# Designed miniproteins, single chains: the designs that were tried, part 108

Each design is a single chain, and the fold is of that chain. pLDDT is the mean over its residues in the fold that is shown.

## One batch from the design tools (miniprotein)

Design m3753
Fold by ESMFold2-Fast:
Structure m3753 (fold): chain A 64 residues (1-64)
Amino acid sequence: SDATKGGAGAAASGGAKYGEKAGKAAVQRNFEEALKYGEMAAKANPARRASALTAGRIAAKGAK
């Protein structure tokens, strides 16, 4: 549908917030926190769950 996506916008907002926290944690090299927030982003936006989890794993591996 192209007319009813207000709820999707709210869900995307939540996912973006957790994704941003995961990115900040990765920059600080807190890989456990980066994975945790990556999983929270996946839960907030289930449609992008696989992508969010993959990004979290890549961030965690990037320093080891």
Scores: mean pLDDT 58

Design m3754
Fold by ESMFold2-Fast:
Structure m3754 (fold): chain A 87 residues (1-87)
Amino acid sequence: MKEEMLEKAEEFRKKAEAHPDPVLSEAGVLAAEAAKKVIELLAEGKEEEAKELALEAVREIARLLVEAGRMSEEEAAAAVAEVEAAL
């Protein structure tokens, strides 16, 4: 299961890296790399560390998109709150 999930995350990273929009490419690569780390932490039974890393990654991606003018601060805050509520 871990290997399959890591393969899917790597495939997503490659698709993100090939994205013609450099901001969406960077955000997608960050998301894929964070997903790989979360998968590894979950495989080790470190659920709390995995949740914290996932939330931190969403905050970082939201910050990047806001700074690039692709997302409003309100949209970013809503996205972070939704992920926090799901964890």
Scores: mean pLDDT 80

Design m3755
Fold by ESMFold2-Fast:
Structure m3755 (fold): chain A 91 residues (1-91)
Amino acid sequence: MDELIKKAAEEMRRLAEEAAAGDLSSPRTADRYRVYEAGYAAAYGKLEDMSIFREKADEIIEEDGVRGASLVSAGAILFVGIMTDEELERR
């Protein structure tokens, strides 16, 4: 299980780095980066301490309100999706 979480975290980090290599002044690129940030925080939250995810989620929600909540939800869903895909590939 930890190995699957680590793979999901590595994929989220890669996606975040690709987004950051683009123009973060673009709202679309900035939103994608926040989604990936929320996803890897969810992965590390599950692997180490859920406060990691809660703190990142609170940060994004405080900054962007309802939109931030949607981005956090998208990140968490993406993390679960990657985890599910990795688990299915294992079977």
Scores: mean pLDDT 74

Design m3756
Fold by ESMFold2-Fast:
Structure m3756 (fold): chain A 73 residues (1-73)
Amino acid sequence: MVPDAEEEAARLHALLEERGWEELRRAFDRALASIDDPGVAAALALYLTDLLEEERFSEEVLLAGLERAIANR
């Protein structure tokens, strides 16, 4: 089954809101706006959700990683 980018983004948004990670949420929304491929958008949402569920990284570390990924486009 192909991941639904909208559903995966909604699930990630809920997790970010629960944690109060507003900066990461804003960065993620900017990343989604820059991605034309829905498969890539869904993969990004899934990847970030998996990292959040591990609870091993701070918002600052994940934010820096996402900003670098965007900058390399």
Scores: mean pLDDT 75

Design m3757
Fold by ESMFold2-Fast:
Parts: C-alpha cells; sequence; structure tokens
Structure m3757 (fold): chain A 61 residues (1-61)
C-alpha cells in the first residue's frame, strides 16, 4: 500500500542517517503525494514515524 511504501522509505532514511531531518520529512511528504496520499495523510504518517522512532529508542535503551 501507499502507506507501507512511505513507512519503508522513512525507515530506510532513518537507518542510514540516524534521524529524519526537516528536508527528509518534506521529501517523504512529496513521495506520499506521488503515491496518491493527501498532504494531510502523508504528514500524519511522517509524524507517526518520528514518534515511533523516538519510542523505539526509549524501549530498546
Amino acid sequence: SAREQLSMEGLKIYIENGKLTEADKESLIQLGLSLGLSEKEAREIVEMLVKNFENRNKILA
């Protein structure tokens, strides 16, 4: 699905860079739009990814 594709690309960027920058977030939003998501849906997915990455670091530490 478009949501799964966007989540996978966000995870790849996070693994490679250790964080999602504002530029990375904008790139992911544009990718979401190209996959047929609304801007709101793409932003919600990106925000969820950021929160999930922060929560994972707390749980695994």
Scores: mean pLDDT 76

Design m3758
Fold by ESMFold2-Fast:
Structure m3758 (fold): chain A 86 residues (1-86)
Amino acid sequence: AAEEAEEAARRAEKADPDSGKMARLGAESTKKADELKDDPLEASLWGGVGALAGGVAATVGRIKGNEEAAEAGRRVAEAGNKAAEK
């Protein structure tokens, strides 16, 4: 999950700076969730933040008509959701 979120955040940052900022927050939150996987409540909370931030990044990309940023944000949201399920 964390590796997928990191790669997606890098693509979002290259595509659009505003979407990239939210995608980066999502990737860092997803990495935190993956590190805290032995604490399911904290992992779920950080993964949820990652999913929300990725979703915002995807929305920003769509509003700006940047499909690469929108897809990258969506990938960050998917990774955050996977981390939250632990």
Scores: mean pLDDT 79

Design m3759
Fold by ESMFold2-Fast:
Structure m3759 (fold): chain A 59 residues (1-59)
Amino acid sequence: MFKLSEEGKKLLEVAKKAYYETEGGFRGSIKAHEEVLKLAKKEGIPLETASKAYAQLFS
């Protein structure tokens, strides 16, 4: 398991919200990924951190 930074934890919470708001599954996974990347780009968070946060959703 990856140890997430505070930024990574924030992205993970956004991923969880998007995933559950879309009722999970394949569509929820796509929505979570999109929202994580949008927030990472907006806040200047590295893509590696965003990828780790998204992966943690399924860990």
Scores: mean pLDDT 76

Design m3760
Fold by ESMFold2-Fast:
Structure m3760 (fold): chain A 64 residues (1-64)
Amino acid sequence: SLSPEERGLELAVKWLRENKDRLTPEEVQGRIDEILGTMDYWKVPQEFKDKVKKELQEILDEVK
């Protein structure tokens, strides 16, 4: 099962995916940078971090 921190990160990624069409590519990148920084700060497991990074890259590629 996911930690509360990991669940919060999943909700942040879900919000970004649902709202990406309302944001500029620069705003999407800013949100991605915030999520990446939060994962580094909380020292989430590398497997979880790699999964989230892949999902964030997919979102970024969709708005380019």
Scores: mean pLDDT 84

Design m3761
Fold by ESMFold2-Fast:
Structure m3761 (fold): chain A 100 residues (1-100)
Amino acid sequence: MKEKIKKAIEAKKKGDYETALKYASEAYREAKEKGDLVSAITALTLMGDSALELGDLKTAEKALAELEEVREKARAEGDDITASLAAMAVSVLRRSLAKS
């Protein structure tokens, strides 16, 4: 999972958004299986950003919806820090989508 996040970040820096989206999607799946909300937020943010760069609004909107779910789950668990991180990611991705 964390190695896939690293590969997604490196691909994004290179402008290889297709590879970034692939590794971010794989990292999100693994984070979700483990209940690792912080890694899920990072992976979903990379998915949303990469999808937008590719013009894939459908995937970016799915990443946004999943970030909202992570925010609600963190709130339900009393994890205010993780909920705040998810809320910030939602705000950034929503603003980017509105400009598309």
Scores: mean pLDDT 87

Design m3762
Fold by ESMFold2-Fast:
Structure m3762 (fold): chain A 77 residues (1-77)
Amino acid sequence: SEEEEKVREEILKLTRDIWEEALKNKQPISDYLIKIYKKLKEMREKRNTPVIDKAINTVKNILKKLGLEEEIEKIDS
């Protein structure tokens, strides 16, 4: 749908902006991913779409593979 396309574009812009900031400040990839996870959860509270849920699940899976499950639990608390 047009709404889902707009949400995808917003997620892409958000991830790009956070990534550019992380690179500029020489932040660990983990900090970048945690920031994206938090922002995606904020977006879900305003708009509940399958695209946002898929993006959240993707970032969550990456964080788990990096051994950052405790950080996910803190954010979800």
Scores: mean pLDDT 81

Design m3763
Fold by ESMFold2-Fast:
Structure m3763 (fold): chain A 81 residues (1-81)
Amino acid sequence: SEELTEKILEELRKAMEEAGVPEEEIERFLKETRRALAQSKTKDDLEAVARIVAHEFAKLTGDEALGRRLEERMLELIRES
């Protein structure tokens, strides 16, 4: 779903902005996430992408709490679709 993809990318952008990630890096991360979501065929695939993205976010920013909240929010969006 294009709507689901845009909602996931919006939540990721918000988290990256809150963590102080530079715009160029935000754009790169969103592009890679969009590609991974587009290659997903099942809800399990989408959930796997969400977990990987949240893990990479936490690793890059050091904000594990924000990373956990991002993961929970993305999984909620996927499961509600």
Scores: mean pLDDT 86

Design m3764
Fold by ESMFold2-Fast:
Structure m3764 (fold): chain A 58 residues (1-58)
Amino acid sequence: NERLRERIAALMKELGLSQREVGDLAGVSPGTVSNALRGRASQATLARILAALEDRKL
């Protein structure tokens, strides 16, 4: 979980995306993104958010 959180935070910074924008891309609420960054989300949710950010980067 820690590595996934760090990767998500790094990509958000690199892409200049807000929690709302990340939520829109991943199909989750901004609150879910906030919980993911605070370590309150499942591995599946973290993986979904990361996949959406990596897809956006391409």
Scores: mean pLDDT 80

Design m3765
Fold by ESMFold2-Fast:
Structure m3765 (fold): chain A 91 residues (1-91)
Amino acid sequence: MEEQEKLFKEAEEKLREAARIAREEGNTDLAKEIEEELEKARQAFKEDPKEGFRLLFSGALGAALKARDAGNVETAKKANEAARLAYEALE
C-alpha cells in the first residue's frame, strides 16, 4: 500500500509538472485539461489504486499526444514520463 502511494505521487508530480510546462509553452487549455485528468485519477486512486493508475496513464498519454500535435515538445516529454511511471505501476 505505501509503495503504491509513493509511485502514484511520483507519477502525479510528473503530470503536475507537465501542466506547469504547458502554461509556460502558452497552452493554458492543455494545462487545465491535465489538471482535471489528474484530479480524476486522484479520486479514483482513493477507491481503487489500480483504477487510479489506469486513469493517470490514460490522461498522461492523451496529454502527451495533444502536446505533440500542438508542438509543445517539453510538455509532451514530461507527460510521457508520467505515463511511463503509471504504466510501470500497473505491471
Scores: mean pLDDT 85

Design m3766
Fold by ESMFold2-Fast:
Structure m3766 (fold): chain A 94 residues (1-94)
Amino acid sequence: SKKEEIKKIFEEIIKATKDPNLRKVLEHVGEAALNTLDLLEQQGVPKEKLDEFAEKVIEMLKRILEAVKAGNTEELSKLIDELLKFLHDFTVEV
């Protein structure tokens, strides 16, 4: 499932994250992404749009993983903000 794909990427991100404080932040972000997908499903959003949402989340998570591996904390902060804004916009606009 798309949730399992998102969970797998987050597990990879957490494994790549050496800073325990950052790891906690990323765990919270992962929970927010999965909870948003559940909320959209409960609101009756069509499967095609849910898949589109999940694919965009996966793409953003891959960028976050790259930033973590590169040790680019400035880029990582921006990507986390972008992801959280995307999650918020989808729950408000859909």
Scores: mean pLDDT 82

Design m3767
Fold by ESMFold2-Fast:
Structure m3767 (fold): chain A 65 residues (1-65)
Amino acid sequence: SAAARAEAERLAAEAVRASRAGDFATSRQLGQQAVDVLMREDGLSREEAEAEADAMGARAAIAEG
C-alpha cells in the first residue's frame, strides 16, 4: 500500500541518518523495521522486502547527500 511504502521510506531515511551519525545499532533496527513493514503490510517475501528497503535506503542517501 502507499501508506506502508511511505512508512518504509521514512524508516529507511532514518536508518541512513542514524548510520551517518555512527549509530549503527539504531540504523540496523530501523532497517529491520522497514523490512517488517513491507512484509506485513504489502505481503512481500523477506528477500523482496530486503531488496526494496535497500533501494529505499540508497535513494534516501542520494537525496540527503
Scores: mean pLDDT 84

Design m3768
Fold by ESMFold2-Fast:
Structure m3768 (fold): chain A 84 residues (1-84)
Amino acid sequence: SSLLEKGKEIAREVMERARREYGLSEEEAERALRDMEKAIETAAKEGLDAGMKLFSEIAEEYARVSPQLQGAVLLAAGKVLELF
């Protein structure tokens, strides 16, 4: 799906920027990227509402650990929402 590919590209771009700006480890960036890609895959398969719900749940998980990662997840979610 074109939407799936564009969504995953957005997630990668957001995470590359967050990694460089906030000094995230490769492991932290890869984990967050995998979580975002799952939400994007959910949006492509089950619809936008299901994907946005999963993005929200991921952002809440990261809020407890890293405000920077939460911000990156929410930014990616907003950009993915613009594709629909």
Scores: mean pLDDT 82

Design m3769
Fold by ESMFold2-Fast:
Structure m3769 (fold): chain A 69 residues (1-69)
Amino acid sequence: SKKEIEMGVLLIAAGATVLLASKKASKEQIQQMQQLLDQATAAYKAGDYESLVQYIDQLVQLENQILAS
């Protein structure tokens, strides 16, 4: 479905941004980003796109904090 493809692209983009932020992140921040990405991936596989968006929003907030530091 269109929504599944859109959410899949969003998840792939989130994985790419984690890679970029990881270069500036502490070990603890890398673990937090990985945990959020794992939760987002689990939500995607379950078709829970509401939870997927919430986890990605948290991930983006953390990444923005890392990149602004």
Scores: mean pLDDT 87

Design m3770
Fold by ESMFold2-Fast:
Structure m3770 (fold): chain A 66 residues (1-66)
Amino acid sequence: SSEEVFEQFLQEAKRIMHDYLLGRLSAEEARARLEELYERVRPSLTPEQAAKAEEALRKAHAFIDS
């Protein structure tokens, strides 16, 4: 379901951020993986879920860029 895809997106985005914080991924690698993840899941999301995913992605990029 789209709900399961959205939940998996949030869990994988969290793992990418954790790997970045632990120094396992560079800022460039973390940003690239987040973008690839979003592109992969977007067609399976409802418009509302896509908006929430875009917001989460924006916050993650802002954190990496800070």
Scores: mean pLDDT 87

Design m3771
Fold by ESMFold2-Fast:
Structure m3771 (fold): chain A 68 residues (1-68)
Amino acid sequence: SDEEMQRIADFLKGLIRKLGAEHNVPQEVVDAFIEEVDAIRDETLATGDEAAGYARLAALYRRFRALV
């Protein structure tokens, strides 16, 4: 659902901010990942392809985790 996608995106942004702060990731890098989460959320809400949206968010989180 749109509400579930929004909740997952918000949770992931919070997690990225928290881990970024804990691991001293540059703010510009954290901000870039947050913007990409918002873009994936917005595209998923526009297309309704939740499976693709979740896969893209998971891939983004894996890329972020490689930096910490």
Scores: mean pLDDT 90

Design m3772
Fold by ESMFold2-Fast:
Structure m3772 (fold): chain A 109 residues (1-109)
Amino acid sequence: DSLALVAKGLAERDIKQAEENYRLAKELSKVAEKLDPEIAKLFKEAQDNYQKLRDLLTEILNLLKEDPEKGIEYAREKGSEIRNLGSKANTLLDQAIKKVEEKLKELEK
């Protein structure tokens, strides 16, 4: 039905965004390791949460392809977990980036 098609499109979009953010966090973690191990840890924690988000969204997408009704029910059940994983990952990424900017600013002085 139309609802299942919309749900598939949203899942595909969100998977792509999570993959892009995962890759960004991974690359920035390499830079952060040279500045501060604690900052590197924040990027690694962001990576972990983006990976969990991507994996969960992929499960939902696969289920929507096999059984649209069951896929929609599963997506509804996991809605809070999806939002929490995304929010946590984004917060960790933003905090880590801010700390890198602060450290780089100190080095310029």
Scores: mean pLDDT 86

Design m3773
Fold by ESMFold2-Fast:
Structure m3773 (fold): chain A 71 residues (1-71)
Amino acid sequence: MSDEEVLEEVLREARELLREAGASEEEIKRAVQGLRDGFLALLAAGVPVEIAARYVLEQARLLAEEIKKRR
């Protein structure tokens, strides 16, 4: 898979996690943009795609848990 395909797959899973947590579409949009920027920054720093993807998905899970606590 290309780096872009890996990114889109991870962001798809992040959106689903955030929706399941009860995030608004506006919150999902902001969070996904932040996760995308973080992924690209990790790749620019030389982090392997698989490690960057795992890190971003874990950040999405932590954010989803925080959103669940607010609702």
Scores: mean pLDDT 83

Design m3774
Fold by ESMFold2-Fast:
Structure m3774 (fold): chain A 73 residues (1-73)
Amino acid sequence: GPHLEKARALPGLAAAGAAVAYAASGKISREEAVEILQEKGGASRELAEEIANAPTAEEAGKLFVRAVASGEI
C-alpha cells in the first residue's frame, strides 16, 4: 500500500524509522516492517521482530532508539 511504498522510498535509517511508526499505527504489516528494518536499517531478524512486535508504539520507539544508539541499526 502507499505507506509501505513511502517507507521503502526513504534512505536507510529514515526508512527504518518510518516502518516502525507505520507498523505501530497499523498502516503496514509487522512482517513488512521486519523486512524494511533488516534491508534498510541493517537490523538482525531477531531485533527487527522484537521492534515490530512490541506491544505499544512507545515500546517500539524505545527499542528502535536503543538499537540506533548501540549501532545495531
Scores: mean pLDDT 84

Design m3775
Fold by ESMFold2-Fast:
Structure m3775 (fold): chain A 90 residues (1-90)
Amino acid sequence: MEAKEKLLKLAEEARKNLSEEARKIVEEGEAMLREMAETPDDQAAIELGERRMAELLERLKGLPPEEQERVLIVLAVYSGLMAQERRARE
């Protein structure tokens, strides 16, 4: 509702100020989250996320601290929204 709109705006604003490298990490993180959501087997989804997350974490470490924070905010918001959407369908 109102909170959802505010979170979406925050994510969009954080995303707008990212460098090209940071944007690529966000895109890969979003793709990972979508693949996990589409995976019907919970164990397979966890294993996929664990391997992909390790790769993303290494790339994230290469960014300036301020960009790391913004990327984490975007991914955290999207992760939360995906979880809430799944709960609403069930």
Scores: mean pLDDT 74

Design m3776
Fold by ESMFold2-Fast:
Structure m3776 (fold): chain A 78 residues (1-78)
Amino acid sequence: MTVKVKKSDGGYLELEVDESTTAKEAAELAEKEYGREAGESAVFTADGKNVGAEGSTTVKEALDAVGGSTTVGIAGGG
């Protein structure tokens, strides 16, 4: 499945993820694609909420929990 990640410049990065991909893994992949140091503080966000920080929640489960939005943000330590 494809999820949209909001960039700081207002654009979107599209990530291809499996239903088994965790929100934590997706956040790390997106920050790597941005050239950021994601580190241990990288989190996947949807509808302004941090999701999947515990590493067991999948991207699909996280998006379903916030009403099925495919647009997510990234929050990480800078």
Scores: mean pLDDT 62

Design m3777
Fold by ESMFold2-Fast:
Structure m3777 (fold): chain A 83 residues (1-83)
Amino acid sequence: AAVLAEIEARVAAAVAELEAKLKENPPTWLDKETLERILEALARGHRATLLLAADPESPEAQAYAEALAKEILPLGEELEARK
């Protein structure tokens, strides 16, 4: 059952790379709480994408994509409201 472990490893690597870049030059509007929420949303999005790529017919992958959409939309709305 290597697929889930491989997905988690790739998600962790992508999140770590982005976190390192954002820590080097953090925007003034990007507080710690917002950064953590962005990293979590990206981790979930990347996981859903990899699951769909591995098995596009998987009900589990589709459920993850649906849950992510429900979380990303509120986060995006909150970030837009801060502008």
Scores: mean pLDDT 68

Design m3778
Fold by ESMFold2-Fast:
Structure m3778 (fold): chain A 73 residues (1-73)
Amino acid sequence: SMEEVEEKLNELAEEAQGLIEELLAQGTEEAFQKSQEIVKVVQEAAEKMLANPEDYEKIIEEAKKKIKEILEK
C-alpha cells in the first residue's frame, strides 16, 4: 500500500538524518560532502518510490547500499 511505502521512506529518511547529523558534528569538508551525497541518495530514492511504488523494497535496499558505500569512502 502507499501508506507502507510512505512509512518505509520515512524510516530511511530518519536513519539518514541521524548519519547526516553525525557527519556534520565532525566539522570536516569531507564529512560535509558525504552528508550532501546521502541527502541526494534519499531524494532520489523518494522520487523512484513515488514513481514506482511496487519496487519500494528494491529502491530502499539500493539506497541503503549507496549510503554504506558513501560512509566507507
Scores: mean pLDDT 84

Design m3779
Fold by ESMFold2-Fast:
Structure m3779 (fold): chain A 74 residues (1-74)
Amino acid sequence: MPSVAEVMAAHDAYLREVGARIETASPEEQRRLLEELVAKGRETLATLRALGAPQDLIDSVENLIRQLEALLAE
């Protein structure tokens, strides 16, 4: 079973990789990558909750997902 630290490290690595791709992507690809980030964020959030992560960490991830969803709604 992964630890909270391992889950966060994996998520941070994923965010860095996808962020680099978004910088040079077309608008259509950027939208797809943002959708992937939201989906991965929700998966990470579910795992963090299952592991009993601190509420402030859970709230931070939820806020990030909400911000990404707002970008997709534009």
Scores: mean pLDDT 81

Design m3780
Fold by ESMFold2-Fast:
Structure m3780 (fold): chain A 62 residues (1-62)
Amino acid sequence: MKEDAAMTVRYLGLQAKKQGVDIDIDGLVEMAKKDPKKALDELAKKSPPSISQAAKNIKKTI
């Protein structure tokens, strides 16, 4: 569901920000509501390897 993808993107974005990455979480959540695959790809590009891998795995299930 688009709502589940938006929640996942927010969670992973907050984890990345806690690790020192400056990410526009609100912008990624809005993107996920329209195109969850694009939002997960964008999050993966900007995130540390652990979060990037999680985002890529979730993208494969959508």
Scores: mean pLDDT 78

Design m3781
Fold by ESMFold2-Fast:
Structure m3781 (fold): chain A 70 residues (1-70)
Amino acid sequence: VEEETRRTLAELLKETAIELGVSRAEADAYQRRFLAGEPIGTVKREIARASGKSVATVSRKLKELAAKRA
């Protein structure tokens, strides 16, 4: 994955976590973990757990936020 694309996805994962009610500190940790090379599926599962939502809800929110930036 290109560094620019990974940075954009990392920001989107952070914003998704915040939108779903996760703290900024935890959202920042998920962004850093993805930038460090964690698979997107792993990060999405952790956001789902921390937010009390399903992985499907996290994926939908991520797609929604990505569409707004495209």
Scores: mean pLDDT 81

Design m3782
Fold by ESMFold2-Fast:
Structure m3782 (fold): chain A 62 residues (1-62)
Amino acid sequence: MSEIEELIDSVLQHLGRLGVPQEQLDRLGQQVREAVKRYNGNEDQVMTELSRLVEQLAAELA
């Protein structure tokens, strides 16, 4: 597992502890992993997209 994937898993585990539903976590994980492939592992672009997806998820849960 790459360093980026370990970071993604850590973020997803943290969000799960905050009460985010598993279905939404699975979706977020798939979207971020798709971004890793799309951006050819560019960490800055992947992290930017992860941040946007987390913000969107937070807005949906508010």
Scores: mean pLDDT 77

Design m3783
Fold by ESMFold2-Fast:
Structure m3783 (fold): chain A 97 residues (1-97)
Amino acid sequence: MSARRLSLLETLRRALQALIAAHDGDTSARAEAVALLRAALQDALDYRLSLNPDTPQELVDAARAKIDGLVDEFMSLPRAELEAHLQQLEAALAEMR
């Protein structure tokens, strides 16, 4: 379980780093950030669903719709909030090593 969580946090860290780079003017990093965020959130959802295989498809579809909304929210976050999230993720990664 910890190894899967570590991999997910590392993907989220890369996504946040790409978002911060996009804020700093790297427009190519924006597309990378969207792809990484979507992949990380979908992987997290799939992991949670694997723990509850009897989850109805209707709830799965609703959760996937929420992921798209969360990606949009992260893309609109101020740089300072992205930095705070990155620091929190780096602290969590350090505690897991």
Scores: mean pLDDT 76

Design m3784
Fold by ESMFold2-Fast:
Structure m3784 (fold): chain A 64 residues (1-64)
Amino acid sequence: MATVIPAMTQAQMRRLIDSLRRIVDTFMPDNQRARDLIDQGRRYADRGDVSTARDYARQVARMI
């Protein structure tokens, strides 16, 4: 796993997205838009595109 200072690491971004997914599944299980954004953010985080993953995470956070 690549670590870049001072940017958020790929692992940290994946954990953030996983946490958002749990919140959406618990409080908004029927919100397909939030799920799609989480899935896309996760894919970008898995690719190492932390900045794009962060944008998706922020979009989900605005819904919560």
Scores: mean pLDDT 77

Design m3785
Fold by ESMFold2-Fast:
Structure m3785 (fold): chain A 73 residues (1-73)
Amino acid sequence: DTLKKIEELLKKAVQSGDGRAVILVSKALDLLKQGKVEEAIEYVEKMLKKYSDNKITVSYGEEVLKLLKEELK
């Protein structure tokens, strides 16, 4: 469920044309596929702090973070 939602989000990130958003969502998806949910959350939170001024990256990062946190529950 969460995996499929992040895969769909990656497709949308690619369509947005924002390379930073694509890299963020893609790396989070790779970590989730490896079962590294906590590492994926840490990665996304770090990227959101680093690129806090990029509204597109922030939007995709916040959505991925929400989905990853739901996976832990």
Scores: mean pLDDT 83

Design m3786
Fold by ESMFold2-Fast:
Structure m3786 (fold): chain A 88 residues (1-88)
Amino acid sequence: SLTVSISTREEALKFAPEAVKLKKKGVKIDFVGDGSEGTIEALPALAGIAKYTGGKVYIFPGGENLEKVEELAKKYDNVEIVGYRLPP
């Protein structure tokens, strides 16, 4: 498997052609994000690309965007929220 860190929706969409090539080689793609606004905006694309290859999206959130990340993650079966929540 390949683990990729992407912080924007534009980077995620540009990665889609690479995902097609990797899928053909039998490579799973996992993504890692930090719960930033850019990661939140990228999440639908990241979830779709990862699922296409049989991979997952792992989010290591800070406290401020956690509620948005939790709501979006519930829409996808391949998105996991991991790590520690920052104190308020």
Scores: mean pLDDT 75

Design m3787
Fold by ESMFold2-Fast:
Structure m3787 (fold): chain A 108 residues (1-108)
Amino acid sequence: SEKEELILEAAGLINEAAGLVSEAALKEKDKEKRRELILLGASLGVVAMGIYVARKTKDYELAKRYIEEGIRLIEEAIRLLRENKADKEIIDKMEELLKRLKELLEKL
């Protein structure tokens, strides 16, 4: 269904955000800031997996709640990346993923 395709797209976008946060962590020189980025990347990966399983079981309410949590985590990650003066390219890609996720959520 169209709804299942939108949910799958959301999982992919959140998983891509996990990869970008992980890339930022690899470039971070401060140990405590790096640890926070590692935990955020891991959380985004878990959320993406949760969306995938919810979609397969047709639990669309749970999938929507996890997409909302993914949006919250990406907003938190963008704030941290800006505070840490991370690469502008990573921040710009994260902001584009956030915009696409919000537009997708409006269609669900």
Scores: mean pLDDT 91

Design m3788
Fold by ESMFold2-Fast:
Structure m3788 (fold): chain A 94 residues (1-94)
Amino acid sequence: SAAERLAALLAALEAAARAALDAMRKGDQVSFERYTAELEDLAVRILLTLAELGAPEERIAEVQRLFSELARALRAGDEARARAVLARIRELVT
């Protein structure tokens, strides 16, 4: 189902975000860029799945804004902000 797909995509997004933070801590730029590219692909898939499920436009827009904030936090190395944004994405997606 679309709901099961959404749950799987969210789990993958959270795993990729944790992997990106770990790569950043280790100075592994190659893995960091790979995981952030994976996050971008997963973000697009989550937004499309929310639209398929009939989520309100304002919720989709807020989730899209939060994905942009997550990307900025990860690039800045702000682990606390990245975790806070990820938690907010989880709340709006579930």
Scores: mean pLDDT 88

